# Designed miniproteins, single chains, continued (5), part 5

Each design is a single chain, and the fold is of that chain. pLDDT is the mean over its residues in the fold that is shown.

## One batch from the design tools (miniprotein)

Design m16141
Fold by ESMFold2-Fast:
Structure m16141 (fold): chain A 95 residues (1-95)
Amino acid sequence: SKEEKIEKIVEKLDELQALLEEYLANPEADREEFLRELGKIIAELVELLEENLSPEQVGEVLNLVGAAVQAAVEDKDLAAARAHIEKAKELIREA
């Protein structure tokens, strides 16, 4: 159902947030392993988004996901990363 598909996308965003939080909490984390896991989550997220949302909605969600990754990885701003992910969840739930 559409509701089950939306739930899967939200769960994938939760996985993304958890990965970003774990990476920021551990200064000794393997960056290359982190980037591999990040790439896998993003690829799975893109597939779920493209199967379930309009191209415009996919673009908006991916922009927010990119902003969340940038905030966490480059700026080390977990609060900003969480805010971007929460906004992405709102867009998905309204779709």
Scores: mean pLDDT 86

Design m16142
Fold by ESMFold2-Fast:
Structure m16142 (fold): chain A 88 residues (1-88)
Amino acid sequence: MTDEQIEADAENDIRAAEELIERAEEAVRDPSTSEREKAVLLTAAAITIIGAEFLASLIKDEKKREELLKRVEELRERWREVAREAEA
């Protein structure tokens, strides 16, 4: 893969993780959502975040790598918050 393709794939995975976290937040706030549905969304988000981090770590441009890794860390913190709310 070209570095440009790796960057695009990392950005796409970051967006996918963000959407999954948004869905998980909504599911946690909805008392009609099953515990299984919450777990599936949180697990999918976690896997997507791991994939995004891996792709971002491969980017040769140091500034772009740091930018995307920072976005991944922000998503990871948000995921931890949603996971904590789901267990409460």
Scores: mean pLDDT 84

Design m16143
Fold by ESMFold2-Fast:
Structure m16143 (fold): chain A 93 residues (1-93)
Amino acid sequence: SKDDLIFEINDLSLELRENLDNLEKAKEILERIIEKVEQLKTLPEVPLTDDQKSLLALSVKYLEEYLKKNPDLSEDLRKRLEEAIKTLKELAK
């Protein structure tokens, strides 16, 4: 469900913060986040609740902080993550 995906994205973003120094695990978490964001994009456009928007905004904050702290990410993974962040920002409006 949309609620489940939003919670999963937030939980994964928090897990990413705990693994900033573990590149292998961070890459696994990032791939899972990107996958969940793509799934979220396929669901019907229904207005989000304030709680859902808040969770998406928190996820965006965590992911943007990860990008700032990890300039050595591969260009492919960086661009895919930037697109995922853009999607979450649009949904959180």
Scores: mean pLDDT 82

Design m16144
Fold by ESMFold2-Fast:
Structure m16144 (fold): chain A 69 residues (1-69)
Amino acid sequence: GPALEAAREGVRRAEEAARRGDAEATAKYSGIAQDGAVLHLATTGDVAAAQEVGRRAGEAHRRAGAPPY
């Protein structure tokens, strides 16, 4: 659904930003990914998809050197 699609796009953009060392863009897109994952979980109960989005967003955030909070 649209929430999971937005979450996946957020993850892709966060991972791209992290590869170029852009901590600010990584934080922005990680936030978008997490918001989409939370909405997807709340509407579908799909814990596995939400956890995978959260894991990937968190890894991207950490790789960019941004604080994980």
Scores: mean pLDDT 81

Design m16145
Fold by ESMFold2-Fast:
Structure m16145 (fold): chain A 101 residues (1-101)
Amino acid sequence: SERVEQIIEELREILSQEPEVLRAYLGGSYALGTATPDDRDIDLVIVVPEDKREEVHERLSRILSERFPEYTFDIEVVGPSELPLLDFMEEIGALRLLYER
């Protein structure tokens, strides 16, 4: 869907402007490639330095709610220690890499 592709591209651009974002993943139907324009719940896993987790979560929640008021974002912000688990989840298709700095 063009709308789904547009949202993914806009999310990638927003994340690329965040200096603390090291990596980001899509979950759920967006990770599986089965998302339709009616799928308004977006699962995000964002990797940042450990000491920036709360700051980035608050900032991204605000940016995304303002930019995409028709969507609900479930944002999980984690530190780099989670990377081996996230890489495994991406390998088995539970997460999809959205952005890497």
Scores: mean pLDDT 86

Design m16146
Fold by ESMFold2-Fast:
Structure m16146 (fold): chain A 94 residues (1-94)
Amino acid sequence: DEERRERLERLLFEREGLPDTEENRERVRRMLERGREIADKLEAGILEALGITAEQVAAVLAAHPDPTAAANELGALFVLQSPEEVRAWIEAVI
């Protein structure tokens, strides 16, 4: 949606504290494009990088029909314990 794209652009704009100029709009657009590319790779690689399988995610969702409990359990799976794990995760997806 065009409206959602414009709102995301404005959110990044405010987040970065950039003045509303043509140059900064182009920069934000490039950041969004790169961010989406990285997000697509993260969705594909994050589970592999952390050693978490799609089957494990599905099992958590099946075991926890309550959305809050499911979210908390899924959150635990994505917690990185050490700087070495963070580095390995970044290298695997980027």
Scores: mean pLDDT 60

Design m16147
Fold by ESMFold2-Fast:
Structure m16147 (fold): chain A 74 residues (1-74)
Amino acid sequence: ELTVSPLQQVGTEWTAVASVKAPPGEVTITATFPSSGLTRTTTQYAEKERTVRGAASFPASQVTAPPVFTAEVK
């Protein structure tokens, strides 16, 4: 299932990583930043079951709340 790391400050940026174990097919991981409405998407296709990781990084000055991650399999 979808697991999300805590926000980590790396230099001047906040970063979080979401991981999901997904069946064969296209997987889209979307990170939404509630304070700005900005989204970051990672889309990957594979013919076998695998773990898909999506990362979201944002300047520390622009992140007042952690991103919300969702995963969609097609």
Scores: mean pLDDT 72

Design m16148
Fold by ESMFold2-Fast:
Structure m16148 (fold): chain A 70 residues (1-70)
Amino acid sequence: MAVEAARKYVEKQIEDIRKLVEEGNYEEAKKRGEAALETFDRATQLSDPEVAEVLREGKERIEKLLREEL
C-alpha cells in the first residue's frame, strides 16, 4: 500500500514537471523539480526500504528530466 502511494506521488510529480516543460514554462519546471528532489531526499531518510527505493528512483528520473530538458 505505502509503495503504491509513493509510486503515484512520484508519477504525479514527474507528469506535472513534464507538462510545465512541454508548455515552455522552464522556470516553474525547475522550481517544481528542485522542490520534489528536496522532498524525496527528506522522505527517503524517513521511509521503509521499499518506499525509499521508489523515492530514490523518482529522484533519479527527475534529475535526468531537469538535466536533459532544462
Scores: mean pLDDT 80

Design m16149
Fold by ESMFold2-Fast:
Structure m16149 (fold): chain A 80 residues (1-80)
Amino acid sequence: MAARIAQAAADALYKAGASPEQVDRAGRLVATAAIQHRDSSDDDIIDAVTRAVRDAVSDLPEEKRDAMVAAARKAAAAAL
C-alpha cells in the first residue's frame, strides 16, 4: 500500500509541474507517512499523506502549493 500511495502522489505532483527534487522529497515523505499510519483509518492515512505533500512543497507560494496538495491528495485517495 505505502509504495502505491507514494507513487500516485509523486506522479500527481510531476503532472502538476513540481520539480524533480520536490517529487523525490514528496515520494519519500508520503511513503514514510503511509507506513507510520498503515494501521489507521483511510481518512487518517490521507490526512498524514496530505501533510507530507504540503511539507514537500512548502517552498512554493500558497496558491500553487494548495493546487499541488489537492492533486496529490486526490491521487493518493484513489490509490488506497
Scores: mean pLDDT 81

Design m16150
Fold by ESMFold2-Fast:
Structure m16150 (fold): chain A 75 residues (1-75)
Amino acid sequence: SAEEERRRRRELIERGLEPVLELAKQSDSEQAKEVLRLWEETRRKVEALLARGDRAAAERVREEGLEELVELASK
């Protein structure tokens, strides 16, 4: 289904970013700090929305955050 394909793509993107996030944690560059900050901010926003019971908004924020992370990592 389209929903399963979307979830699979999100998981693949997240897994692909894991090495980049690990390298960013070991770097003091401004770009690396920006990547880590966005990752943490996205997670906090998703957690807050889930605590509120707004799963649809949480999923949207997660997708948007992952797309922005991919763009930053691709620069």
Scores: mean pLDDT 72

Design m16151
Fold by ESMFold2-Fast:
Structure m16151 (fold): chain A 61 residues (1-61)
Amino acid sequence: DEGARRIGELLRELYEAGRLSADEANGAGAAFLSGDHALGRRILERAGAGDATPEVEAAAE
């Protein structure tokens, strides 16, 4: 999925910026890649990075 690829890039940037741990980035990435956007968003919110969502409305469900 094109949206999943972009989300993966965002997660890499958040990890490199120190906003996500490796486990959080991996878990959120796996959730988004499987189409579980709700779980992916939950992981980001729990990590305090829920405000750093992609500008692309790829996860609108």
Scores: mean pLDDT 68

Design m16152
Fold by ESMFold2-Fast:
Structure m16152 (fold): chain A 94 residues (1-94)
Amino acid sequence: GKLEAEILAGVGAVAAGTALAMGAEGLAREGAEEALEGAAEATAGKGEEGKREGEEGKRLGERAIKEGEDEGLSRTAALGGELAKEGGELMLES
C-alpha cells in the first residue's frame, strides 16, 4: 500500500543521502541526486516520476561502477535508485 511505498522511498532517500554525504562525485553523485529526487516524488504520491527518476539513479550508479568511480558510493547510489523506483511502483499500485 501507500505506507509501504513511502517506507521504500524513505530508505532509498537515506541510501542516496548517505552517498552524497560521503562525497560521491561524477556519475555516482548524479545517480544519488536522481535517486533522492525519485524518493521525494514517490513520497509525494508521484509514483510515475518516482519510478522514472529512481530508475535513472540506478542506471547512473551502475555506470559509475563500470567507469571506475568509488564502488561503495556508486553501489549505494544505485541501491537508492532501485528503492526509489520500487517505492514509485508501489505508489502507482496504490
Scores: mean pLDDT 89

Design m16153
Fold by ESMFold2-Fast:
Structure m16153 (fold): chain A 83 residues (1-83)
Amino acid sequence: EEEKKKLLEERIEKIAKLRGIDIKDLSEKQKKQLEVSIEVALRIRKIGYEIDIELAKKKGDQQALQKAQQELEEVQKEIDILK
């Protein structure tokens, strides 16, 4: 679907630019490996925010709770696009 393709292309392009590589020089295998790595990274980030939410709740830190919840919502939207 279109949103998934755009999200993956944007992230691959950013990674290629960060490493000084032209995206056109990336093989199809390398692009697929980056797609999988991006999906895994988003899932790891989600777990981190879920931990942050639980810690903020235990401490009664309302600012930390709100920030972690917003970050979780953003990463969840990206994960949902990749499904």
Scores: mean pLDDT 79

Design m16154
Fold by ESMFold2-Fast:
Structure m16154 (fold): chain A 86 residues (1-86)
Amino acid sequence: MVRKLIQEWLKEVEEDPSKVVAYTQKLIDKLEAESKSLEQLYDDLVTFAQEFLIFGTAYNIPLPLIEAAQQVITDRIRKVKEEIEK
């Protein structure tokens, strides 16, 4: 369930905002491991991306780290979408 993983990510980022990129990669890895299909993984990644900016801003994360974490999410969404469209 995406919401549970996002809540765990949020707690980790709240405790150490400097590691947001590492925590974001960890969450994506968990979503990939728990997804039953590429379509489910795509939906879960899009849900996470939609919530990411609001949570990131709330914890005063430096912009370069937000951009780096967002790039990791965006790149994974793109790859999953391309695999579905094949």
Scores: mean pLDDT 76

Design m16155
Fold by ESMFold2-Fast:
Structure m16155 (fold): chain A 61 residues (1-61)
Amino acid sequence: MKKAKIKILDEKFNVLAEKEVEFESPTDLVQKAKELAKEVSENAVGAIIEIDGRKIGIGFR
């Protein structure tokens, strides 16, 4: 089981929220990021996911 930090971003790359989550697969991690974005703001367009010092960007457009 792995932990990741998710940062939710708006169109101007402002951080709207940050949360640490546990995940089982890349699909589970993406799903949790999408759920957090919907919960936080309608202006959320993407996220930065950080795992063991590695950063991955995803878009929700």
Scores: mean pLDDT 77

Design m16156
Fold by ESMFold2-Fast:
Structure m16156 (fold): chain A 90 residues (1-90)
Amino acid sequence: KAEELIEKGKEAKKKGDLETAYKYYSEALRLTPSSDQKLQAEALINLAEVLAETGDEIAKTLALMGLSSGISTFPPELSKKLQEKLDEIQ
């Protein structure tokens, strides 16, 4: 399940394995149904954070674009969390 993938991503990130964390978070986002906006937002926030930490300018741009798209799509509660992460990464 997507929740298990997010937990695996967090474990990989804790070990400093950003590549494995990225793999798990991107798969979690892909498998999360559009009806589960809270889980989609959580996966997107974690994915954006790890992408920004890679130091790759293209990866950072991708993270910012994903967060911006989410801010316009998700409910206000979730959009606020995405905006906070976007402001942190910029």
Scores: mean pLDDT 81

Design m16157
Fold by ESMFold2-Fast:
Structure m16157 (fold): chain A 93 residues (1-93)
Amino acid sequence: SLEKFQEEVDKALEAVEKGGEESLTPRQRVVLDLARAFGLYLQGKKEEAKELIRRTLKEYPEYRDVLREFAQLAKELGYDDFAEMIEEAIAEE
């Protein structure tokens, strides 16, 4: 699942480079937003990460399962705090 997620992130980044954010599919936008939120979390920008997660859920509620899959992946990698951010955002609906 990590390898598949990384491949989806790479494809989304390539789409942004070639056509801008407008060229992203909804799924690619969700995947890229989650990757960006994780990057913010790693930089210690936890409130910015939480806000991006909440915004992504509000804009793409049909992709909630993708957020849950990413939370599970984060837990498997030892990033329990980040996984909790996603689960809390989902619960706040």
Scores: mean pLDDT 82

Design m16158
Fold by ESMFold2-Fast:
Structure m16158 (fold): chain A 91 residues (1-91)
Amino acid sequence: ADAYKAQAEKHMKELIELSSEQLKPTMEEARKQAIELADTGTPESVEKAKDIVIGAGRAASRADPENKEKIQKEAKLAADALTQLGKELAA
């Protein structure tokens, strides 16, 4: 469980670094909210965390079309890590 949370946070931090300066504070709040939801430790809270990550990646890629593919990759890797966390919590 902790390994997947760490992977999700790592990829969200990479997404923040790729984001425009004007969006970095918003992306940091999204990361904080997603990790707090993951720390709640229910499958339902993890699905909410994934929704935040997907939304953040979409917003960041729209603002920075040049970095769109890299931003979407990091958002997907963070969401995939949260999917694995949710599976462990449901088992």
Scores: mean pLDDT 83

Design m16159
Fold by ESMFold2-Fast:
Structure m16159 (fold): chain A 55 residues (1-55)
Amino acid sequence: MQQEVDNAAAAINSLPPELARWAARYVAGRLTPEQARYLADKLSPEAAEAVREAL
């Protein structure tokens, strides 16, 4: 479970900022609130903000 979230974070962080924000919100919507918080801690600031706004 944690490794899958870490892999998702790495993939999102490799995207341009606009796509990273979209992908981060999409992935976070499929996770529990706890997993979404963990994901946000692993993301770039812009992508992390998009996840936290969705929580």
Scores: mean pLDDT 78

Design m16160
Fold by ESMFold2-Fast:
Structure m16160 (fold): chain A 66 residues (1-66)
Amino acid sequence: MASTEAVAFAEANAALAPLGVEVLGVRRVGDSFEMTLRLPDGSVVTLRARSIDELVAQARAVLEAR
């Protein structure tokens, strides 16, 4: 069985790679995930949410705001 963090990393990377976003790490914090991303402009951001879908939505919002 794959670890929850490894599955989360793979799902986030698959969703964000087309946007030019690099997933640097995913960590499980209780019932939430903390994800560290490198944006195409070289900025590093850390996001936390209960689901990978929510993390991906937050990452997209950050990209759209720049």
Scores: mean pLDDT 77

Design m16161
Fold by ESMFold2-Fast:
Structure m16161 (fold): chain A 79 residues (1-79)
Amino acid sequence: TPLELLRAGKPEEAYAEGKALLDSNQPLPVEDPAEFFLALGRAAEAVGKKDEAIEYYRQALVLDPSNEEARALLERLEK
């Protein structure tokens, strides 16, 4: 999963896999969609795609407004 690739220190692969899952036009095969978007945002940020990272962090907060990590990461990028 994108989160597992990110934890393994492979943000480029995490970003590519996450994008492929979004582009599949199927329901996301993930147990926690908010955590999926958080991981994809972190991967996008790590590969230098700041604007995409902001969008994915916002989507994570739409799905889980109580996600403290997504809120902190979004605040850091918007300031």
Scores: mean pLDDT 77

Design m16162
Fold by ESMFold2-Fast:
Structure m16162 (fold): chain A 81 residues (1-81)
Amino acid sequence: HMEKLKEEAEKLKAESDRLQGQADYHTAAVEAARDKAERDPANASKYRELATRHQQRADELQAQADEVNARYEKLKKEAES
């Protein structure tokens, strides 16, 4: 039924948005760490390592968000058909 598919799609959208929020947090943390590296050259290596770890986490979460969003879009099209 279309109503069931719509509810399923809404849950996938909420999950995708949640994962996107987590990815955005880590992306902001990358920028903050890079800013600190530029302002404190003596400790730049430490902050760049932190930025790299946040970037890896952001990339992982973004991939998960994109995958869930792709499932949302597929269900949305099925509900429209």
Scores: mean pLDDT 87

Design m16163
Fold by ESMFold2-Fast:
Structure m16163 (fold): chain A 64 residues (1-64)
Amino acid sequence: KDEELFKYYDLDGDGYITLDELNKLYPTQPGLSAQFISLADKDGDGKIDLDEFKSYLSSSKAPK
């Protein structure tokens, strides 16, 4: 479930996934964390909310 996965990554429960939270979960792959933020962060604020996370997983935009 997308919501369940999102809450797993949202370590502080503020409704956002941040680069710091991803780096804490995947400290051996900092490039993965940065890439995930870059691809899912629709607002460009460095955070992923639940809607952006679902959009990322569901490919709500067409890739080239």
Scores: mean pLDDT 70

Design m16164
Fold by ESMFold2-Fast:
Structure m16164 (fold): chain A 104 residues (1-104)
Amino acid sequence: LIEEAEKYREQGLEYGKQAVEAARKGDFDKADEYLKKAEEYTRKAVELYVKAGEYDKAAETALEFGRYKAEVARAKGDDDKAAALEADIAESKALLEAEKAEAA
């Protein structure tokens, strides 16, 4: 479960990076295609991490995808959407780090 989740997480990160690069180059169609693939692999990774009881890794994986969504939105000039996504990511990350600080 964890090893398979890590492979899907890596695939999601690779597509996320490709989506951001495509968006920065003005190729919004490719950016959307890569972002959709990033979402599919991220969803698979999160599902497997949850099944394995690895809730921290599931949350981190979801936050990584959220960051790529925000960067793509910024590149498209959708500043309101990007700001909302960035604020949600920052809040979710702060909550996750607070939980880890109590557990560690």
Scores: mean pLDDT 81

Design m16165
Fold by ESMFold2-Fast:
Structure m16165 (fold): chain A 100 residues (1-100)
Amino acid sequence: MEELKRLYNEYMRAVNEGAPEEEIRELRLELARVADEADRRSLIWLAIVAGASAEEIAELARAGRLPRETVRELALRVAEMFEALGDAASAAHARALAEA
């Protein structure tokens, strides 16, 4: 779990500093590999909220060994959140991920 904390701090630093998308993606994949199931679910939720591509979400799910159904449920919850906030574009993106 020491490794998880180190990677999470590095990921937060990269996000806050505006690091390249590829670096952020790689850090998300490493987190997905070492995190427990609850933390992996949270990571996928955050990636969907950030507007990650279907390909990135699929890679995170494979690395974290999460079922497609779990990813679909998370994507639908993100869509409902954005609809409640009035962000129709982000809601549409999340709904599209749920249909993949």
Scores: mean pLDDT 74

Design m16166
Fold by ESMFold2-Fast:
Structure m16166 (fold): chain A 90 residues (1-90)
Amino acid sequence: MEKELEELLEKAERVFAEDYAAIAAQLRDPSLSRAEKEALLAAFERGVERFKGMLDQLKEKATTEELKQRIEELERRAEAAVAELRALLE
């Protein structure tokens, strides 16, 4: 169970990093309009809220403080990523 939760967290961290890299590249693309970039950012922000909901469920299943802290760190990183992406549109 604990090993399965760690594997799920590793996958979640990897997928989030890949999604973040993709959206950051799109927001820097000069061929996209500001309205298109704002729509992409809004979609990513909605995705982050759903992702945080999933992380909360994993946190309930976490039996160690180490796993709980790791989940909380990933949640904070997701929030920081949203703020950083918003700055790219300024």
Scores: mean pLDDT 83

Design m16167
Fold by ESMFold2-Fast:
Structure m16167 (fold): chain A 85 residues (1-85)
Amino acid sequence: SAEELLKEARRYLEEAKKALEKGDKRTAFMKAVSSATSALMALRHGAKKEEVKPILEEVVELFRKLGREDLAEEVEELMKKLGLL
């Protein structure tokens, strides 16, 4: 369900932040990607844009902190196309 996908997206986001705080950039990256994927799937399954937007915004910030400006820009462009920005 959309609600379960949102819960997974938020869980992955929290795990990504904790990994980054510990200096585990690889785990932070993998969890940030999982968070974005689950959030986008939730949107496709009828989740509200207002619930998905803050998750993807935090994923963008995580990619920037990881030095992945290329991926941050790709997520922002996708958000614009989906009417989230």
Scores: mean pLDDT 91

Design m16168
Fold by ESMFold2-Fast:
Structure m16168 (fold): chain A 87 residues (1-87)
Amino acid sequence: SLEEKRAAVEATLRRLTAELAAADLRGPPAPPIFDQIAERLRGNLRQLGIPEALIEEFLEEFRRVATEGPQSLLDRVLEELSAAFSQ
């Protein structure tokens, strides 16, 4: 159901936000595709009814990691969000 999907995405987003906030930023910088990814994520999360405050908190941490963090962490975040949107 839409409610189950929203709950799964919200739970995943809360966990990823905490992980990104705790991330060690000693890896190589992520490639500059963040703005395009962020725009799509923001739209999808808003349509699903995710709280705006959580979306903004996640995107701020995600931007920081995408700019300064390792590509592997960025890829994992995108994979986990894609999986959550599938349920």
Scores: mean pLDDT 75

Design m16169
Fold by ESMFold2-Fast:
Structure m16169 (fold): chain A 94 residues (1-94)
Amino acid sequence: SLKEEYRKKVLSAVGHRIRAIGAELDGNEKEKLESLRLAADDYEEAGKIAKEMGDYKEAAYLYRKAGELYKEAGDDDRAAELYEKAKELEALAK
């Protein structure tokens, strides 16, 4: 179900965020940035699923969260793209 896929993506994103914290504590910048990007990918996918379920407010929140993580990973262009998508969804949520 969409709800099960949504839950799976959110939990996966949290797992990658935890891995990024571990990498930071170990001084492993490369693994930190890679884990942040994977967490961002998962939040973006969760946002797409939320949009398909009609939850535009949740989708906007998840796209902003993904954008924050891409920005932290140094992917400024992808972060900007997700912030714009979140803004559009916020308009739809009223």
Scores: mean pLDDT 89

Design m16170
Fold by ESMFold2-Fast:
Structure m16170 (fold): chain A 90 residues (1-90)
Amino acid sequence: GKSLLQEALTKAIGRILRIIGLLFEARLLGDDATAARLDGILAEAQKLMDDIIAAAQAGDVAAVQATLARLDALVAEADALLAAARARAA
């Protein structure tokens, strides 16, 4: 199987790509306020990537799982922000 680092990076990259997609949609809607908030969420997600790398290099499975759960919470927040932006645009 993949190393802990490779598996953690694969999972984290998928979540970051989701946030990037939501940010792209907010920009297409012309909702500058939502795009700015999603930029902030993307910056926090990128910081969490560093934490995931450090935890995985240390072999700390619990820390990797906890940081991925926090990244999942950021994805959920980003999804909710874009859903609200779409509702305002309709």
Scores: mean pLDDT 87

Design m16171
Fold by ESMFold2-Fast:
Structure m16171 (fold): chain A 86 residues (1-86)
Amino acid sequence: WEKLLEDPGVVEALARARALLAEIRASTDLAEQLRARAEMRELAERTLALLRAAGAPEEALAALEAYFGGLLAEADAIIAEQLANA
């Protein structure tokens, strides 16, 4: 399953997710942060769906789901701080 995680599409998806989190960290615009967070969730769901369809083992899917979940949780914490400053 490690070779499946080395797939260029998976590598690009992970890089994009990290870039979206960096956008959320750098932004002071709530609308921009919410857009980036929505793109990150869609990217995570699509990547996991594609890997599941490709026959990725549940262990690999769980690891990726946990990784994306961590990025989304960090994004949610940043957005919550922004909302508290409203």
Scores: mean pLDDT 81

Design m16172
Fold by ESMFold2-Fast:
Structure m16172 (fold): chain A 86 residues (1-86)
Amino acid sequence: SLEEEILKVLKELGINASSVFKDQDNGYVLLEDYPGVSIEVKDKVLTVVYEHPSEEPMARKIADALAEALKDKGYEVKIEKGTSSF
């Protein structure tokens, strides 16, 4: 599944993560070792979201690894700076 492939890529990068998927193509992945970085999955688009500029290099590394793992499977991988409003 997409969820299993994402978690496998993160594990290969040495990152502990948890996921909540509502179906096979829609979900959210939280990175326990990088709490300001998350992966949002919506309709074959994966968005690696980072909250702080210092986390952008790690978010890029994750996005690049996901893009390589999913390159022939019809998924788009993006990177985006998150906006937290409280």
Scores: mean pLDDT 81

Design m16173
Fold by ESMFold2-Fast:
Structure m16173 (fold): chain A 94 residues (1-94)
Amino acid sequence: SSEIEKLLEEILKLMEEAKELAKTPLMERAVEYAKEAVKNRDNIKKFKDYLLMAIHYLLEAAEKLPELREELLEIVKRVAKLGTETLKLMEEQE
């Protein structure tokens, strides 16, 4: 689906933006999990599990970086929204 591919591209762009903003091992792990989610987009359970792990590490980075917390939490909200929209479209295709 071209709509799913656009949502996945936007998620990866936001994760890379977060990585540029917060240069920590936690953020590198978050991006790795986001890439793994996209790689497993044909498996709804794996996609969801990996995306939740990406969000988990993004939240940990926000917790440890008080000066970037607001910006990182805004990215968390946007990634969660796009992830929810992606999951809804994936479920509608099955």
Scores: mean pLDDT 88

Design m16174
Fold by ESMFold2-Fast:
Structure m16174 (fold): chain A 80 residues (1-80)
Amino acid sequence: MKEYKVQIRILDEAGNLAGAGIMTVKAESAEEAVKKGLEEGVRGARALSAQTGKTLTVEAVALENGKEVARASVTVPAVA
């Protein structure tokens, strides 16, 4: 396992920052680290979406020695 810093950003429909965080993840690959960060970001975005009624976008970026090595994003739709 390798240690990665994962930056998480939660953006609203207008592209404004609704939430942000950094987590340290132990994973076998940068892609796995991003997946874990994205899962945590989605949990936060789902709770926030339930409170605000907004559709949110979660972005996760994995860093190794300060360099971006993987990135993923997902849309969390507003709860009807």
Scores: mean pLDDT 82

Design m16175
Fold by ESMFold2-Fast:
Structure m16175 (fold): chain A 56 residues (1-56)
Amino acid sequence: SVADLVAGLKSPDPATQLRAAYQLARAGHKELVRQAIATLTDPELKRQMQTVVASV
């Protein structure tokens, strides 16, 4: 569900966060991924999530 994927964006595991971002973007919820990017402090993870939004 979308709620489960949104929970994944808040995971302490970066791999889980990236997987959730990819699935949300594919489901048409890129805006939720962009909101998550705005709360991130890790520049590498931010870049990877931005790439997910741009590539999907």
Scores: mean pLDDT 82

